# Designed miniproteins, single chains, continued (4), part 115

Each design is a single chain, and the fold is of that chain. pLDDT is the mean over its residues in the fold that is shown.

## One batch from the design tools (miniprotein)

Design m15999
Fold by ESMFold2-Fast:
Structure m15999 (fold): chain A 111 residues (1-111)
Amino acid sequence: MESKLYSLALTVMEEAIKVARVAEKNGDEEALKHARRAQASAFTAMIAALNGDVEKAKEYLKEAIDHLAEAARVSKSPEVRQAARDALMNVAKTAEELGIEELAQHARDAA
């Protein structure tokens, strides 16, 4: 499980970085703050997964997903909103492929 959570956390972090770049390009400071928080939570989840703390890794992955959803919700830019939705769908797909149904569902519900 830890290796799968680590892989998912890497995906969430990469997706959060993409959303942050699009937000910065569009001057969307509110979406940028949430994308950066998603990246930080995903990094914490990655460290938790490396330490074998499955529950903490899941908790921080849910927090990262929630921040990606909030970036989509608060964004004033259609490009940023779409990037955040695409990120959530990619996270859901990766979680599903890894068999982490709880996080796949959480990401789908957030999208």
Scores: mean pLDDT 89

Design m16000
Fold by ESMFold2-Fast:
Structure m16000 (fold): chain A 65 residues (1-65)
Amino acid sequence: SKREKAIEYARRLAEGIGKQLGKALGKEATVEVEEVDENTLRGIARAGDVEIEVDFDLDELLKGF
């Protein structure tokens, strides 16, 4: 479904953020992804002392599919 594609796309975006954060800081990055509600997916990327939290609006992502 379009929703499943949007969720998968959001997960890949969160993973990309983690990869770039780790590269920028020269440290290992971890990425956690959680569903906050039916329209919001939260990505949390951590590397060293830095944490980035990003909320993805699934309805906005669905407009791209």
Scores: mean pLDDT 80

